# Designed miniproteins, single chains: the designs that were tried, part 80

Each design is a single chain, and the fold is of that chain. pLDDT is the mean over its residues in the fold that is shown.

## One batch from the design tools (miniprotein)

Design m2772
Fold by ESMFold2-Fast:
Structure m2772 (fold): chain A 89 residues (1-89)
Amino acid sequence: MEMNPEQMEQYLQMLMDRLQLPSLEVARQVADAMKQAAKMAKESKEVAEQLQKFADEVEKITDQQERDRQIAAKIAELVGRDDLAELLR
């Protein structure tokens, strides 16, 4: 079943709340990337499916910090911020 925009926003907010980032500056860049990804997902079903599929797959990672960083890196990649994605890996 497709995730509606409100569920997607709630998911990204929960991710941001638990994500441990190396600096406040990086956290702001990740927040911007998440906002862009949410907008892209709302406008494109393919982007929404990719984001949800990746989130579901990384839930199998037992290390919460590693999982959260991988999700943030994927979001950065989706919005064209490969530099930010590499920093988060």
Scores: mean pLDDT 71

Design m2773
Fold by ESMFold2-Fast:
Structure m2773 (fold): chain A 85 residues (1-85)
Amino acid sequence: SSMVERAIELAESLTEAQLQELESVASEKEEILVLELARMRQAGVSREDIETYAEAVETGKPLSVLDPAALATLRAYYEARKAAA
């Protein structure tokens, strides 16, 4: 929960560009995950789905625990962003 709380704070207080800068220098597994969760939140993924995803990553469970529609929305967001870059 503290990791998800940090991710939501970052999503609300930082711009997309600032999160991208942090991602470019992040090397620790937990730090990378927090930044990934923050981007999921900025993309419109619900807090509940972010908490489920974080728990799955921490416990080694497959991403199938996340709602497939929410995961598809997040993937579409990142693909559109890559195409615009």
Scores: mean pLDDT 70

Design m2774
Fold by ESMFold2-Fast:
Structure m2774 (fold): chain A 78 residues (1-78)
Amino acid sequence: GIGETLRYRRRTGEELAREVIRRLAEDPRGRPYAELLQKLVDEGRIIEGLVETARLAAEDPELRPYAELAREGARKAS
């Protein structure tokens, strides 16, 4: 039913956010963005956190792949 679909979408968003956090935390330049995303996820603001992380990480060319991963996560979680 629709309630099952909404639960799967929420779990998918949380899983994608955890993957983005994990990858960003591996790079010292990405660590502040990983911390920001973790805080927003903990507050239940998963899609907002993924969108904001994508926006901020895109300013750094070295973090562009993580920005794209976060943007894709936000798209799939929406």
Scores: mean pLDDT 75

Design m2775
Fold by ESMFold2-Fast:
Structure m2775 (fold): chain A 72 residues (1-72)
Amino acid sequence: SAAAAENAAISEALARALREALADAGVGFTAGGGDYSWKIEYELSENGELTVTVTLTTADGKTGTGKASVKI
């Protein structure tokens, strides 16, 4: 369905933004969480492009940001 395809595209954009935020913060992928917080922001443009921005902050003050866009 169109809704399922849109949800899949958004999920892919979120996964890309998350990967970039982790890399930027110098945090590897782990099976468990550390003491850190996530901020996820969504912005939809007039042209139907959704931008996903993920910001990660660790307990030791490191930050990482990832950003990805997808047309919906």
Scores: mean pLDDT 73

Design m2776
Fold by ESMFold2-Fast:
Structure m2776 (fold): chain A 93 residues (1-93)
Amino acid sequence: MEEEEIRELLENREAALAAIEEARDSNRALYVQGSLSLAIAEGRVAEALGLEMSPEDRARYERARAVFDRLAALAAAGRYDEGRALLAELIAE
């Protein structure tokens, strides 16, 4: 990515969060997936670079990581129906 693109994305973080939040009522799958993916991406970057996260962002990262770890464990055990049910419950909520 060009430097200008990276700066634009960082400046538009609030807009991206608002778009994810807007999807809460119209597209629950996008809302859940977007929220989890953003939390994991930001948490992984902060962890790798040793950056301090806000308590709220850290809590979101830990929750998102726990969900992903559970889904991965279910997939590894061949329990795909339970993994799909967990995702469906998160989307429906």
Scores: mean pLDDT 69

Design m2777
Fold by ESMFold2-Fast:
Structure m2777 (fold): chain A 64 residues (1-64)
Amino acid sequence: AEAAARGAELGARVGGGAAGAGSGAYDHQKFSGGNPQAAGRAALEAMRRTGSAEAAARAWKEAA
């Protein structure tokens, strides 16, 4: 339904950032130059600010 689709879209924009942040945490062994939890938080903040998964991924890599 439209309400479920809308909820999924909003959840994907925020939850996708959170899920990407989780992936970042798992990858800390590869990019231990920074804090993977801080990188995940930066990705989540970028996503809530811009609503873009691309911006979230970029913030995650920049923080990592």
Scores: mean pLDDT 57

Design m2778
Fold by ESMFold2-Fast:
Structure m2778 (fold): chain A 100 residues (1-100)
Amino acid sequence: SVLDVLEEIREKARELVSREHSLEERIEAFEEIKKKLEEIIPQLSPELQKEVERTIKGIDDVLKKMRDPSLSEAEKTTIARVAAADIIEFADEAIEKLKK
C-alpha cells in the first residue's frame, strides 16, 4: 500500500491542524511524515516522485524552522499549521490520482 501510506500521512497532518501540539510532538510528526513519503518514492510514477520530493523538501524547511531558536512559539505554530495544510492538500491530490 502506497494508498494506505498516503492515508496515514493525511491523518497525521490532519491531527497537526486539529489540536495543540508541543514543539517536540510537531518535530516528531513531521519526521514521521517525511519517512513515510520516502518509503513510497520507489513505487510512484516519475511525475508523482517529483511532487513527493518537493513535499519532502518543504518538510525539511519546516523542521529547520521548528529548531530555530530565533523564532517565537507563535511563529512556529503558524508555520507548522500551514505546512500541515499543504501536506493534506498534497495527500488528497495524490490519493485521487492513484484511484484512477
Scores: mean pLDDT 86

Design m2779
Fold by ESMFold2-Fast:
Structure m2779 (fold): chain A 89 residues (1-89)
Amino acid sequence: MEERKERIEKVKKALEEKAQQYRDSGNEQAAQAIEDLLKATIEAFEKYNDPRILELLDEAYKAVEEGNFDEALTIAGAIVGYYKKLEKE
């Protein structure tokens, strides 16, 4: 469980840095979208203990380690989309 939280924290930090880069470049819409996705993704990870999410988290962590923040954001979006479906029943 703690190891998963550490991976979540790394993904969170990388996405926060990516959001800041977009904000610095004047792309406020992209920065806001990343911040919204990040918040929803972290909440989903902490609330739902789904093995599929743990697998996606491992992929997002690898993308962060490789400096591929766009891939990490794509994975975060997929996680958010999946849990929005579950919340609807």
Scores: mean pLDDT 70

Design m2780
Fold by ESMFold2-Fast:
Structure m2780 (fold): chain A 60 residues (1-60)
Amino acid sequence: MTKEQLDKEIEAAFLYMQAAVLEKEAERYRSEGNFDKADELRAQAEKYRQQADTLLEEAR
């Protein structure tokens, strides 16, 4: 394992965690009737997941 591979795996893990937090926040805003904010947070979470997936592919 190279330092670059490890760094990418750590960054990917961090992005997945941030995406999970944003998903939970989006659920809360939706429950409060703030659909616009919920949709924004879901879109951000999806971007983080896509970025994390790319980093993991690069770390192979």
Scores: mean pLDDT 83

Design m2781
Fold by ESMFold2-Fast:
Structure m2781 (fold): chain A 97 residues (1-97)
Amino acid sequence: HHMSPVEELRRLAEEYKDKNPRLAKTAEEAIQALESGDEDKLYEIAVELVKRIPEMTEEERQAALRLLGVIMEHLSDEQREKILELARKALKEYYEK
C-alpha cells in the first residue's frame, strides 16, 4: 500500500543480490526503465523473465512472478495480454516436463 513500484523492485534486487544475481540485475534494469518511462524496455524485460520461467527453481519463480507483477502494472493492456499469453505458454512447458 505504501511501497512504490520502484521501492518494491529495489527490495527485490537487494533480497536476491546474493541468492540470484541474474534476477537482481533484472530488477535493477526494470527500475531504470521505470524511472526513464521506457515502456518498450519494460516489455522486453517482462518477455525475458517469462522465457526464463521453465529454467527457474520454485523460489526463483515466485520472485520472478512478483517482479513481473510490478512491471505489468506499467505496461499497456495490449503488452500485458501478450505477456500473459507468453507466461501461459512458458508455464505449460514447465509443467509438461
Scores: mean pLDDT 78

Design m2782
Fold by ESMFold2-Fast:
Structure m2782 (fold): chain A 93 residues (1-93)
Amino acid sequence: MEKEEEKREKVYERLKELAEEILEKMPELSEEEKKLAEEVFEEAEKEFKFTPKERELLRKLSKIYAAVKGNPELEKLVKEEVEKARKEWEAEL
């Protein structure tokens, strides 16, 4: 493979789609969960330097994290969706 960047871009697009699908299957975030998501996102932004695409994905992941924090049923849902997507992506790679 000549361009590692092209492979990474495809992975980011798939992760973004997965995060959107998970968020659609989850209940709407509460005001407290939205606040936690923004706090987690801001803390990660301070610790690491992200590209614009990584920032967009991180924001979605922060929302998922906030929603599953203290909710084991949603954590299970996220794990099942991630495992399903991983198997689909492995079949295409």
Scores: mean pLDDT 75

Design m2783
Fold by ESMFold2-Fast:
Structure m2783 (fold): chain A 63 residues (1-63)
Amino acid sequence: LEALAAVLKTFGPNPPKEVRQAELYLALAATAPPSEREALLARAKEHLRKADPNFDARLAAQE
């Protein structure tokens, strides 16, 4: 969760719709019960992959 938040901060102002959707799913995951959190985080990661083909490398660097 913290690693995803760190990656989101690197996109700067006026991020594409996919990054904004990922931010929304991450915020929902932070307050969601454990049964829903994993699915919401998966949704956030999917949207980030659409916005940035290097997303997986960036996430690994933050972990």
Scores: mean pLDDT 71

Design m2784
Fold by ESMFold2-Fast:
Structure m2784 (fold): chain A 67 residues (1-67)
Amino acid sequence: SAKEEAIALIEELRRRGVIPEFYADGLIELIEQGKLEEAIAAVETLRALGVISEEEADRLIELIKRA
């Protein structure tokens, strides 16, 4: 599912050390709770800070919208 793919991508970013464990946990929790707008805002923050690429952010946001 799109939700499982979004969570898998967040877990990959955590494993690569791109995002902190607490941030990954928070993003996953928002998605699991259906707080999709808050999850998208958090991903946009990572993009704005240059923590993730534009391609990674776009992919995550699309998956979250379909969750």
Scores: mean pLDDT 86

Design m2785
Fold by ESMFold2-Fast:
Structure m2785 (fold): chain A 66 residues (1-66)
Amino acid sequence: ELVEKAIAELRETVEKYKDMPKSEIIKAVTEKTREAIRKLKAEGASDEQINEVIREAEKLITEYMK
């Protein structure tokens, strides 16, 4: 649940900023990922759940680094 919500917010962020330059999209996703990790830790998420969110964020960023 917590991980799914965090991943959904990251994907929504990409969709919202898709018309922006790649650098701005990467920056927005990176900042949103930091915010999501902070919230997950506050809600008692495991290291495995946090790592899953990080991996999804890395996939999104990698798509925009081409």
Scores: mean pLDDT 78

Design m2786
Fold by ESMFold2-Fast:
Parts: C-alpha cells; sequence; structure tokens
Structure m2786 (fold): chain A 95 residues (1-95)
C-alpha cells in the first residue's frame, strides 16, 4: 500500500539521517532529513494522523535530530535549514 511505502521510506530516511549526522556528513543529513519530513507529511495526511499528540511526538523526534546535528558540530546554517524544514512541515499539517 502507499501508506506502507511511505512508512518504509520514513524509517529508511530516518536511519540515513542518523548515519549521516554520526559521520558529520551534514549535506547528506540535510537531504535525508528533508525526505524524512516530506514522507512523514504525506503519511500523516494519508492516514489522518494529525492529532496534537502524534504531532508532538514527531516534532520531538525531529528536534532530537536537530540537537544531534548541533552536538556533532553542524554549522548554524545547517541547523537553521533543518529548523525551517520542521516548521514548514508543521504548518502544512495544520492545513
Amino acid sequence: SEAQKLLDEILDNGGKTLDALNNKDFDSALEYFKKLAENYLKYAKLTNQRSGGVIGIVSGLFLGLIDLARSKGASQSIIDEMRKILEETLEELKK
């Protein structure tokens, strides 16, 4: 199903984001983080998983990845781009 494909892509891009951050490959981390956010948005809209509780948990996970990026030495530019991706994703979920 489309929902299963999106869930598999969320898990894959989440793992790839984590691996890239651990390797300090911030360009790849940003790319995978963006794909993670896009796939999550599609999954949440498709499955109607837009409750405040679900959004809160996912926001916490995304903020955790941003904090990990900062701890690994990512530039402020990379951190700001990751935060922008999260903010734009959350705004789309409100529609």
Scores: mean pLDDT 84

Design m2787
Fold by ESMFold2-Fast:
Structure m2787 (fold): chain A 94 residues (1-94)
Amino acid sequence: ASVVERLSAAVRALGDAHQDASGVEALEALVAAVRALAATEDAAARAVLDEYVAVLREAAEALATLDPDSPEMAALEAEATARLQAVLARLRAL
């Protein structure tokens, strides 16, 4: 399976396992899964995944400080989706 398929599978598996988790807990679990995936990849894919870990940590910090009903939360969710798609596109280009 490609690294894109493995990352997508990890995101889905964490969603299934952490249905009752807070958003911060789910993001921290995703950070751990992405790091584990990065450990099995070549240097180029690892670099992309390490950048994604940094993005997920920034999102977790922002999520902890925002009102869930705020327009800032909606903007953060949209940015997180866009950044995931950018990471997947970079991994596909490898």
Scores: mean pLDDT 73

Design m2788
Fold by ESMFold2-Fast:
Structure m2788 (fold): chain A 95 residues (1-95)
Amino acid sequence: SLDALRAEYEPKIRALRERIEEALRAGDREAFFEGLKELAVLVIEYGKRALEVDPSIPEEYLERAVESFLAAAEELLDEEQFEELREVIEKKVEE
């Protein structure tokens, strides 16, 4: 069920966001970037599983979530990092 998926993924997303925020505060650019890639993969996986459980959820919701994530990341990352993140996202979406 969607409630079971939310219960599984929300704590994981929260813990990962906290790790990303800690890396940012510490000035650890590598850990910050690795955390963002891991978060993108986790969010896409959650979205895909949600669509499998509830086919009434429009696929556009996952697309919009990805677009919002990339827009936020573009402000925080350099061009090379942003392109690498985009490739990770595209690969995970295509799985």
Scores: mean pLDDT 81

Design m2789
Fold by ESMFold2-Fast:
Structure m2789 (fold): chain A 82 residues (1-82)
Amino acid sequence: SLRERLLEALDVAERDIAELEEKYADNPEVQKLLAEMRALLDETRAVVEDPAASDEELEAAAREFTARATALAKKIVELSKK
């Protein structure tokens, strides 16, 4: 099902965030962006876990998560250079 596949993808994202938190533990600017990614993950998970959410809402949440997470990841890469 779409919901189950999205929940699995969010679990992968959560593990990736945890790895980045360990890698950049001493970088406060990166930690701030990772906190924003965790908030985004929690917001997206709430939509995906809502049994009333339509497939259209699930797809929209997945697209928004991907777009925002990609933007945050690019900022983390730029900040990690110093």
Scores: mean pLDDT 85

Design m2790
Fold by ESMFold2-Fast:
Structure m2790 (fold): chain A 55 residues (1-55)
Amino acid sequence: MVLQGADGDWTVEQLRERIDEIAEYIRKTSSQEDADIVRDLLLEELDRNMARAQS
């Protein structure tokens, strides 16, 4: 995710899509293990943000 200014609010679906793109890039440049770790960390962070938004 490099765009931060225009919208301010990302949908969960858009965030998941960006996470997948980042993970795929990492898989190509580093390893599948690294991609899986980063994806899991970002999805966990997204889940925490979703829980906060439901409050």
Scores: mean pLDDT 71

Design m2791
Fold by ESMFold2-Fast:
Structure m2791 (fold): chain A 75 residues (1-75)
Amino acid sequence: SIGELLLRISDLAIKLAEEAGLSRLEAAYTGMAALGLALGVSEEDILKFLLEEGFSEEQARKIVEIAKEAVEKTR
């Protein structure tokens, strides 16, 4: 099901973020970013969202990078 795929993408994104040394909050947003990418939201819109949520440009870029990796590994 689509729900099972999205859960697997989110779980992998969070795991990869934690393994990369990101905070629990950053890991949670990495899961959200991966879901957004999987559902067709652009990288630009996700970066804008993360900046509006209070992350620095460096943090937002790292979150999107890991989120992209999770999506690529589950498609």
Scores: mean pLDDT 89

Design m2792
Fold by ESMFold2-Fast:
Structure m2792 (fold): chain A 68 residues (1-68)
Amino acid sequence: SNEKAAEKVAKQVTDAINKDYKLDKENEEKVYEAALKGAMSVKDKSEKDRLIAAGLAAGKELNKLLPP
């Protein structure tokens, strides 16, 4: 389903970010929710487009949580 595909890429993006930034649980959840919303915004069911959307949304949220 579209939701399960979005959850998969959101987790991949969040895990990659958490590996480098070592976020606390609250900030990890915020990044995951942003990635999930980004992944869910993709209409074409393309995994590549879904990963890009998730990454952009997660990066935007990360920039709010951490200084540049």
Scores: mean pLDDT 78

Design m2793
Fold by ESMFold2-Fast:
Structure m2793 (fold): chain A 68 residues (1-68)
Amino acid sequence: MLSPSERSLKLDLALRELLARHPDLSPQQVVQISKRLLEIMDEKEKEGIEMSQEEVTELAFEIAEELL
C-alpha cells in the first residue's frame, strides 16, 4: 500500500503536469479532479493494486476530459 506521503506526492505531480498542459482549468475543476483521482486511488489500493506515477497522471487527464 502507498504511504500517505507517497500518495500525496503522486497526486501533486499528476496535478502539476495536468495544469502545465491545461492552464485554463479553474481552481474548482482542479479540486474536483483531485477528489475523483483520490477516490479511484483508494479503490485500487483496497484491491491490492498500487498505481504508478504514470498511471496516476494518465488518470488525472482522463478525469479532466470527462469534466470538460
Scores: mean pLDDT 79

Design m2794
Fold by ESMFold2-Fast:
Structure m2794 (fold): chain A 89 residues (1-89)
Amino acid sequence: DTEELKEQLRRAIATYEEALAAARAKDPGEGEKKVLEILYAYLRFLKRLEEKPLSEEELEKLAKELEEEFKKERSVEELREKIREIEEE
């Protein structure tokens, strides 16, 4: 479903922008971590889309993998490193 995928990407961008605003305004530490989590998720989706069209099953699998990833405590530094790894690939 192409329209569903486009809507999910639009929501990801909006969430990133909101988290960035929150990080600046209220809670720099927790807000920064949330921004990085959202950016990491967004970049992983974009990278998958560049490699091939995502099926519903692949999208669900990626979402579940990201949920499991975020259940682990991650430092800001670890999140930055993961984002850098995606960008450099």
Scores: mean pLDDT 66

Design m2795
Fold by ESMFold2-Fast:
Structure m2795 (fold): chain A 74 residues (1-74)
Amino acid sequence: STSDLDAESGRQLVLETARLAAATAPAASEALLKNKDSSVSDAIKAGLDAAKDDSPETISKLVGAVIRAVGDYL
């Protein structure tokens, strides 16, 4: 949910997720960066969609990057 994040906090979370995913899920990282000016939900959905199209393993790597970004940010 994006209701608890202001625009800058949401952008930082998306950027950090993209950075963490860049080496392991580059297509998902690119989708996140292209959608960083949308909502956090839309950016993450775009990243997951790109990861799913690439491979099931890439989905797990993106989920790991999201969890780590949330932990680093909070």
Scores: mean pLDDT 73

Design m2796
Fold by ESMFold2-Fast:
Parts: sequence; C-alpha cells; structure tokens
Structure m2796 (fold): chain A 111 residues (1-111)
Amino acid sequence: SEKIVELLQKGMEALLKGNFEEAEKYLKEALEEAKKEKVSQEVIDLIEAFLYLARAAKLREEGNFEEADKYLKKAGELYEKLKKLENFEEILESFGEVAKKAVELLEDVTS
C-alpha cells in the first residue's frame, strides 16, 4: 500500500494546488493500484471521491459545467458515505496531513 499512499498523496497535493489534470492522473493511478492490491472498499471510495472531484474541477475549467456537476454529485455522494464511517478519521490519518486538508474540498461539495 506504500505505492497507493504515495499516489493518493500526490493526487491530493495536486488538487490543493489547482493542478486538476495532474490530480486526475495520480488519482486514476492510485485507483488502479488499489483495485489490483484489493484494498478495502473504504479506501477505494476515498480515491474515487477525490478522482471525481478532480474530473469535475477540470471539466469546470474547460467550461463543461453540466458534466462537471455530474462528477461533483458523485464525489459528494461518496463523501457523505465515507464521513459516516467510525474509522474515517483513521483512514485520513493513514494518508497524512495532505488528506486532512484535501478532505475540506469534499466538505465544500456537500455544504
């Protein structure tokens, strides 16, 4: 899972910097590796939530607001599911300080 941690951290850092194309690249690689390693569904859901957020932000910058809103809704639905987990804070801590900052972007989607 060290590779998944590194890829997810890079993806989240790119999101925080507004580098949405780079974020999508790393988050997609993190998702592919997570599925290959058969990690928990909660970790897969977290990666997918950030991936949908990155795709939504990229589409919005391209002026494709309708498709952006679809991905934003998917990101929000996954985040609402994730934040109800008793171990959600522990999952975020396993990906470091960048995850605590990046999750605020998902909170903004559901607020």
Scores: mean pLDDT 87

Design m2797
Fold by ESMFold2-Fast:
Structure m2797 (fold): chain A 59 residues (1-59)
Amino acid sequence: SPLDKVIEALKKELPEEEAKRAIEIVNSMRHLPEPVILGILKSELGDEVAELARKALQE
């Protein structure tokens, strides 16, 4: 799924602790629309994490 691509990108590009936290957030929100998930990631973890997720969704 598109969210599995996001999880793989987060795991690859972020430090272990940040990746774990970001992945937990994505997994809790799998039922939400992608723009909403990106907005929450930006709010909770900042622009860098949200941009990584956005790029992964475009692949």
Scores: mean pLDDT 81

Design m2798
Fold by ESMFold2-Fast:
Structure m2798 (fold): chain A 84 residues (1-84)
Amino acid sequence: SMEAKIKKVSAAAGLAAAHDSKEALEEAKKLAKELGASEEVIKEIEELVERAREEMKGQSDAEKREIVLRMKEEVRKILEKEVK
C-alpha cells in the first residue's frame, strides 16, 4: 500500500540518519523511487538525511532522537504531497 511504503521510506531515512547507514539511505532512495517519487524528491530526502546528520553533531541522545523524528516527519510529508 502507498501509506505502508511511505512509512518504510521514512523509517529507512531515520535509520540512515541515526546510524550513518549508507545501506539504509540507499534503501530509502530505492523505496521512494518505487513509490513514484521524482529524482528531485529523492535528492531532497538525501539532503534531509545529510542535514540531520550535521545537526546531530555535539547534541545529546535526546536531542538526536528529536532531530531524527523531525526529519522522518518531513520525509513523510514530502512523499504524501508528491506521490499519487
Scores: mean pLDDT 85

Design m2799
Fold by ESMFold2-Fast:
Structure m2799 (fold): chain A 112 residues (1-112)
Amino acid sequence: SMEKKLQELLEKIVKEAEEEMKKETGLTREDVLELAKAITENNEEEIKKLLKKLGLDESLSKEEVEKLVLLVTGEAQLKVAELLKPYLDAEQQQELDAYKAKIEAKIEELKK
């Protein structure tokens, strides 16, 4: 019963983060995964096709699309962390804040 309650809580947090990301970026988790796969496979034609399907700029380079995927993934991780924070003790919150700072630093580097 405790394991089921933790799983249901995690699923709720992940869904709330995914819904907020879709509102802000227009991208679902599935969209980000499809782009990441096309990048990993070095499939330039599939990347262009996905950019068109998603209403994104078709002139984006592979490197720019990789940067977009990393930015969206980082922002999603920060949203999950923020939603998880009230369920943690003070020590766990301090560790989470350190993790968040690391992700925020990576996002800022990607924006340069």
Scores: mean pLDDT 82

Design m2800
Fold by ESMFold2-Fast:
Structure m2800 (fold): chain A 87 residues (1-87)
Amino acid sequence: SKEELDEKLEELDREFLRRLAAAFTARDFGAARQTVEDWRAEALKLVEEALKKGILSEEEAKELRQHIERSTAQAEEMVAEREAALA
């Protein structure tokens, strides 16, 4: 269901924030970048599965993919800024 999709995306966001915080604490910017890549891959996978099951329309899937890509770019910029501040 759409509710289950929303719950899974929220769980992904919580795990992403935990992993990113740990990577920043460790000053492991490689791990931070991998965390962003893993989040993007899993979020896109959830959208694809939801589209395949008819939970999302093609238009809803497109909007979610665009949101995921924007969030990915923003997170990558945040990681780069934090790495630069510690150089």
Scores: mean pLDDT 88

Design m2801
Fold by ESMFold2-Fast:
Structure m2801 (fold): chain A 70 residues (1-70)
Amino acid sequence: SAAVERLRELAARTSGRLREALERLLGMSDQIPESLLAEVADAAEAALGDPERAERLATSITQFLDAVES
C-alpha cells in the first residue's frame, strides 16, 4: 500500500522511540486500516526534525498498538 511504503521510508529517516513505534506499526499493518496508516505517515512526516513531536507521536502509536494487541 502507499501508506505502508511511506511509513517504511519515514521509519528509516527517524530514530529512537519513533522508529521503534513505526517499525512495530509496520509489523501489524495488515490489521490496521489504510486511512489510519496514512494519518500516521502524515504525522510522522510532520514530526521530522522535531524531537518533541516525535516523542509525542511515538507514545500515541505505542498506546494504540498496546490496545490493539490486548
Scores: mean pLDDT 86

Design m2802
Fold by ESMFold2-Fast:
Structure m2802 (fold): chain A 88 residues (1-88)
Amino acid sequence: EEEELRKEIEKAEEEKKKAEELAKEYKEKMKEALKGEPKEAAIKASTYGLEAAGATADAIIAERRRRQLEEELRRLREEERRRKELLE
């Protein structure tokens, strides 16, 4: 179970990195869209802004899951430590 938690933490970290990269890319596309014709800029910037917001939310979700998994791993390690102390 501890190995599974470590793998889940690793996956959550990778998901966060991907989401952060996507958010950055969409924010850059939004900035580029704003340099165009006002009507086209408004539509494209809004679309890329929503995509950036979605990716940002995904990154936050992945970070929260990573923290939860790390707390679970910490609890398991602490329980194992107490068990070893009792086995003296």
Scores: mean pLDDT 81

Design m2803
Fold by ESMFold2-Fast:
Structure m2803 (fold): chain A 62 residues (1-62)
Amino acid sequence: ELSEKELKVARYILSTYKSGDIITAREVAEATGVSVGTVNRALNKMVERGILEKTPEGYKVL
């Protein structure tokens, strides 16, 4: 249930990062041109799906 911009963020993450990497919403927003708010929504949906894990330092790729 991702919007078009959230899907763009998810595709970018899955093609750019590897398991164990820590992702910040700011870095992804800068790279994709998508707003930090929309990136955060996409990242949280990816956490719900078990693709990412939220940590104090950012979102970890599982």
Scores: mean pLDDT 85

Design m2804
Fold by ESMFold2-Fast:
Structure m2804 (fold): chain A 94 residues (1-94)
Amino acid sequence: SMAELEARRAAAAKEAAELGARLRAPLEEALANRDEARARALLVEALRAYIELAREVGADEEELARAEEGLALLEAAPTLAEAEKALRALEEQR
């Protein structure tokens, strides 16, 4: 049903907004304190949660695969700066 899909999308958008609001201050604090491990952990948590919300609303498989690739790069990178470089390079390939 289209109404059920619209309801799921509205719920996912609300959850995403609430997650973003909840993580903003902790992330800004971690970045201000140069606590790279905490900032990375918060970003990994946010991206994983957003991927699950996107899957719930039937996001495109290519979009989900790209997000999962970004998550893997973020988890594998030795520093946040290296993770940002890898994610930027991935975007430039599109």
Scores: mean pLDDT 73

Design m2805
Fold by ESMFold2-Fast:
Structure m2805 (fold): chain A 72 residues (1-72)
Amino acid sequence: SSEIEELAKGLNELDLEALGRFLLLIANDPEKALEVLKKVDKSKREEVKEALLALATPELQEKIEELFKSID
């Protein structure tokens, strides 16, 4: 959907609003979060992961790690 594509684009740009929206998505809908992550540029994934971990609570950090392991 256009929402998934817009979010992935925002993540490639390290947009704070996109990072915040993605953190909420990881918490509430991890399957949809995985679909967004698949559309994120592979070269940007580590930088996106680091930004998300910096913004996340300890509980969300575990979910972020699991999500990024599932893609590669």
Scores: mean pLDDT 85

Design m2806
Fold by ESMFold2-Fast:
Structure m2806 (fold): chain A 55 residues (1-55)
Amino acid sequence: MSEADLLALQYIQAGDVAAALSVYPLVTSPEVKQLLAEALRARGSEQDADYIEQQ
């Protein structure tokens, strides 16, 4: 699942957190999950960030 992890990370770095969230079900890396949650919070998507942190 490294491909999905890398894809999510690229979307986060590009500022496309909606696209990153759309591939989240394929993400298995806790490190990428943490970065995604932080990016979602920074963008104001608190609901999505909370969902990711719950896991």
Scores: mean pLDDT 75

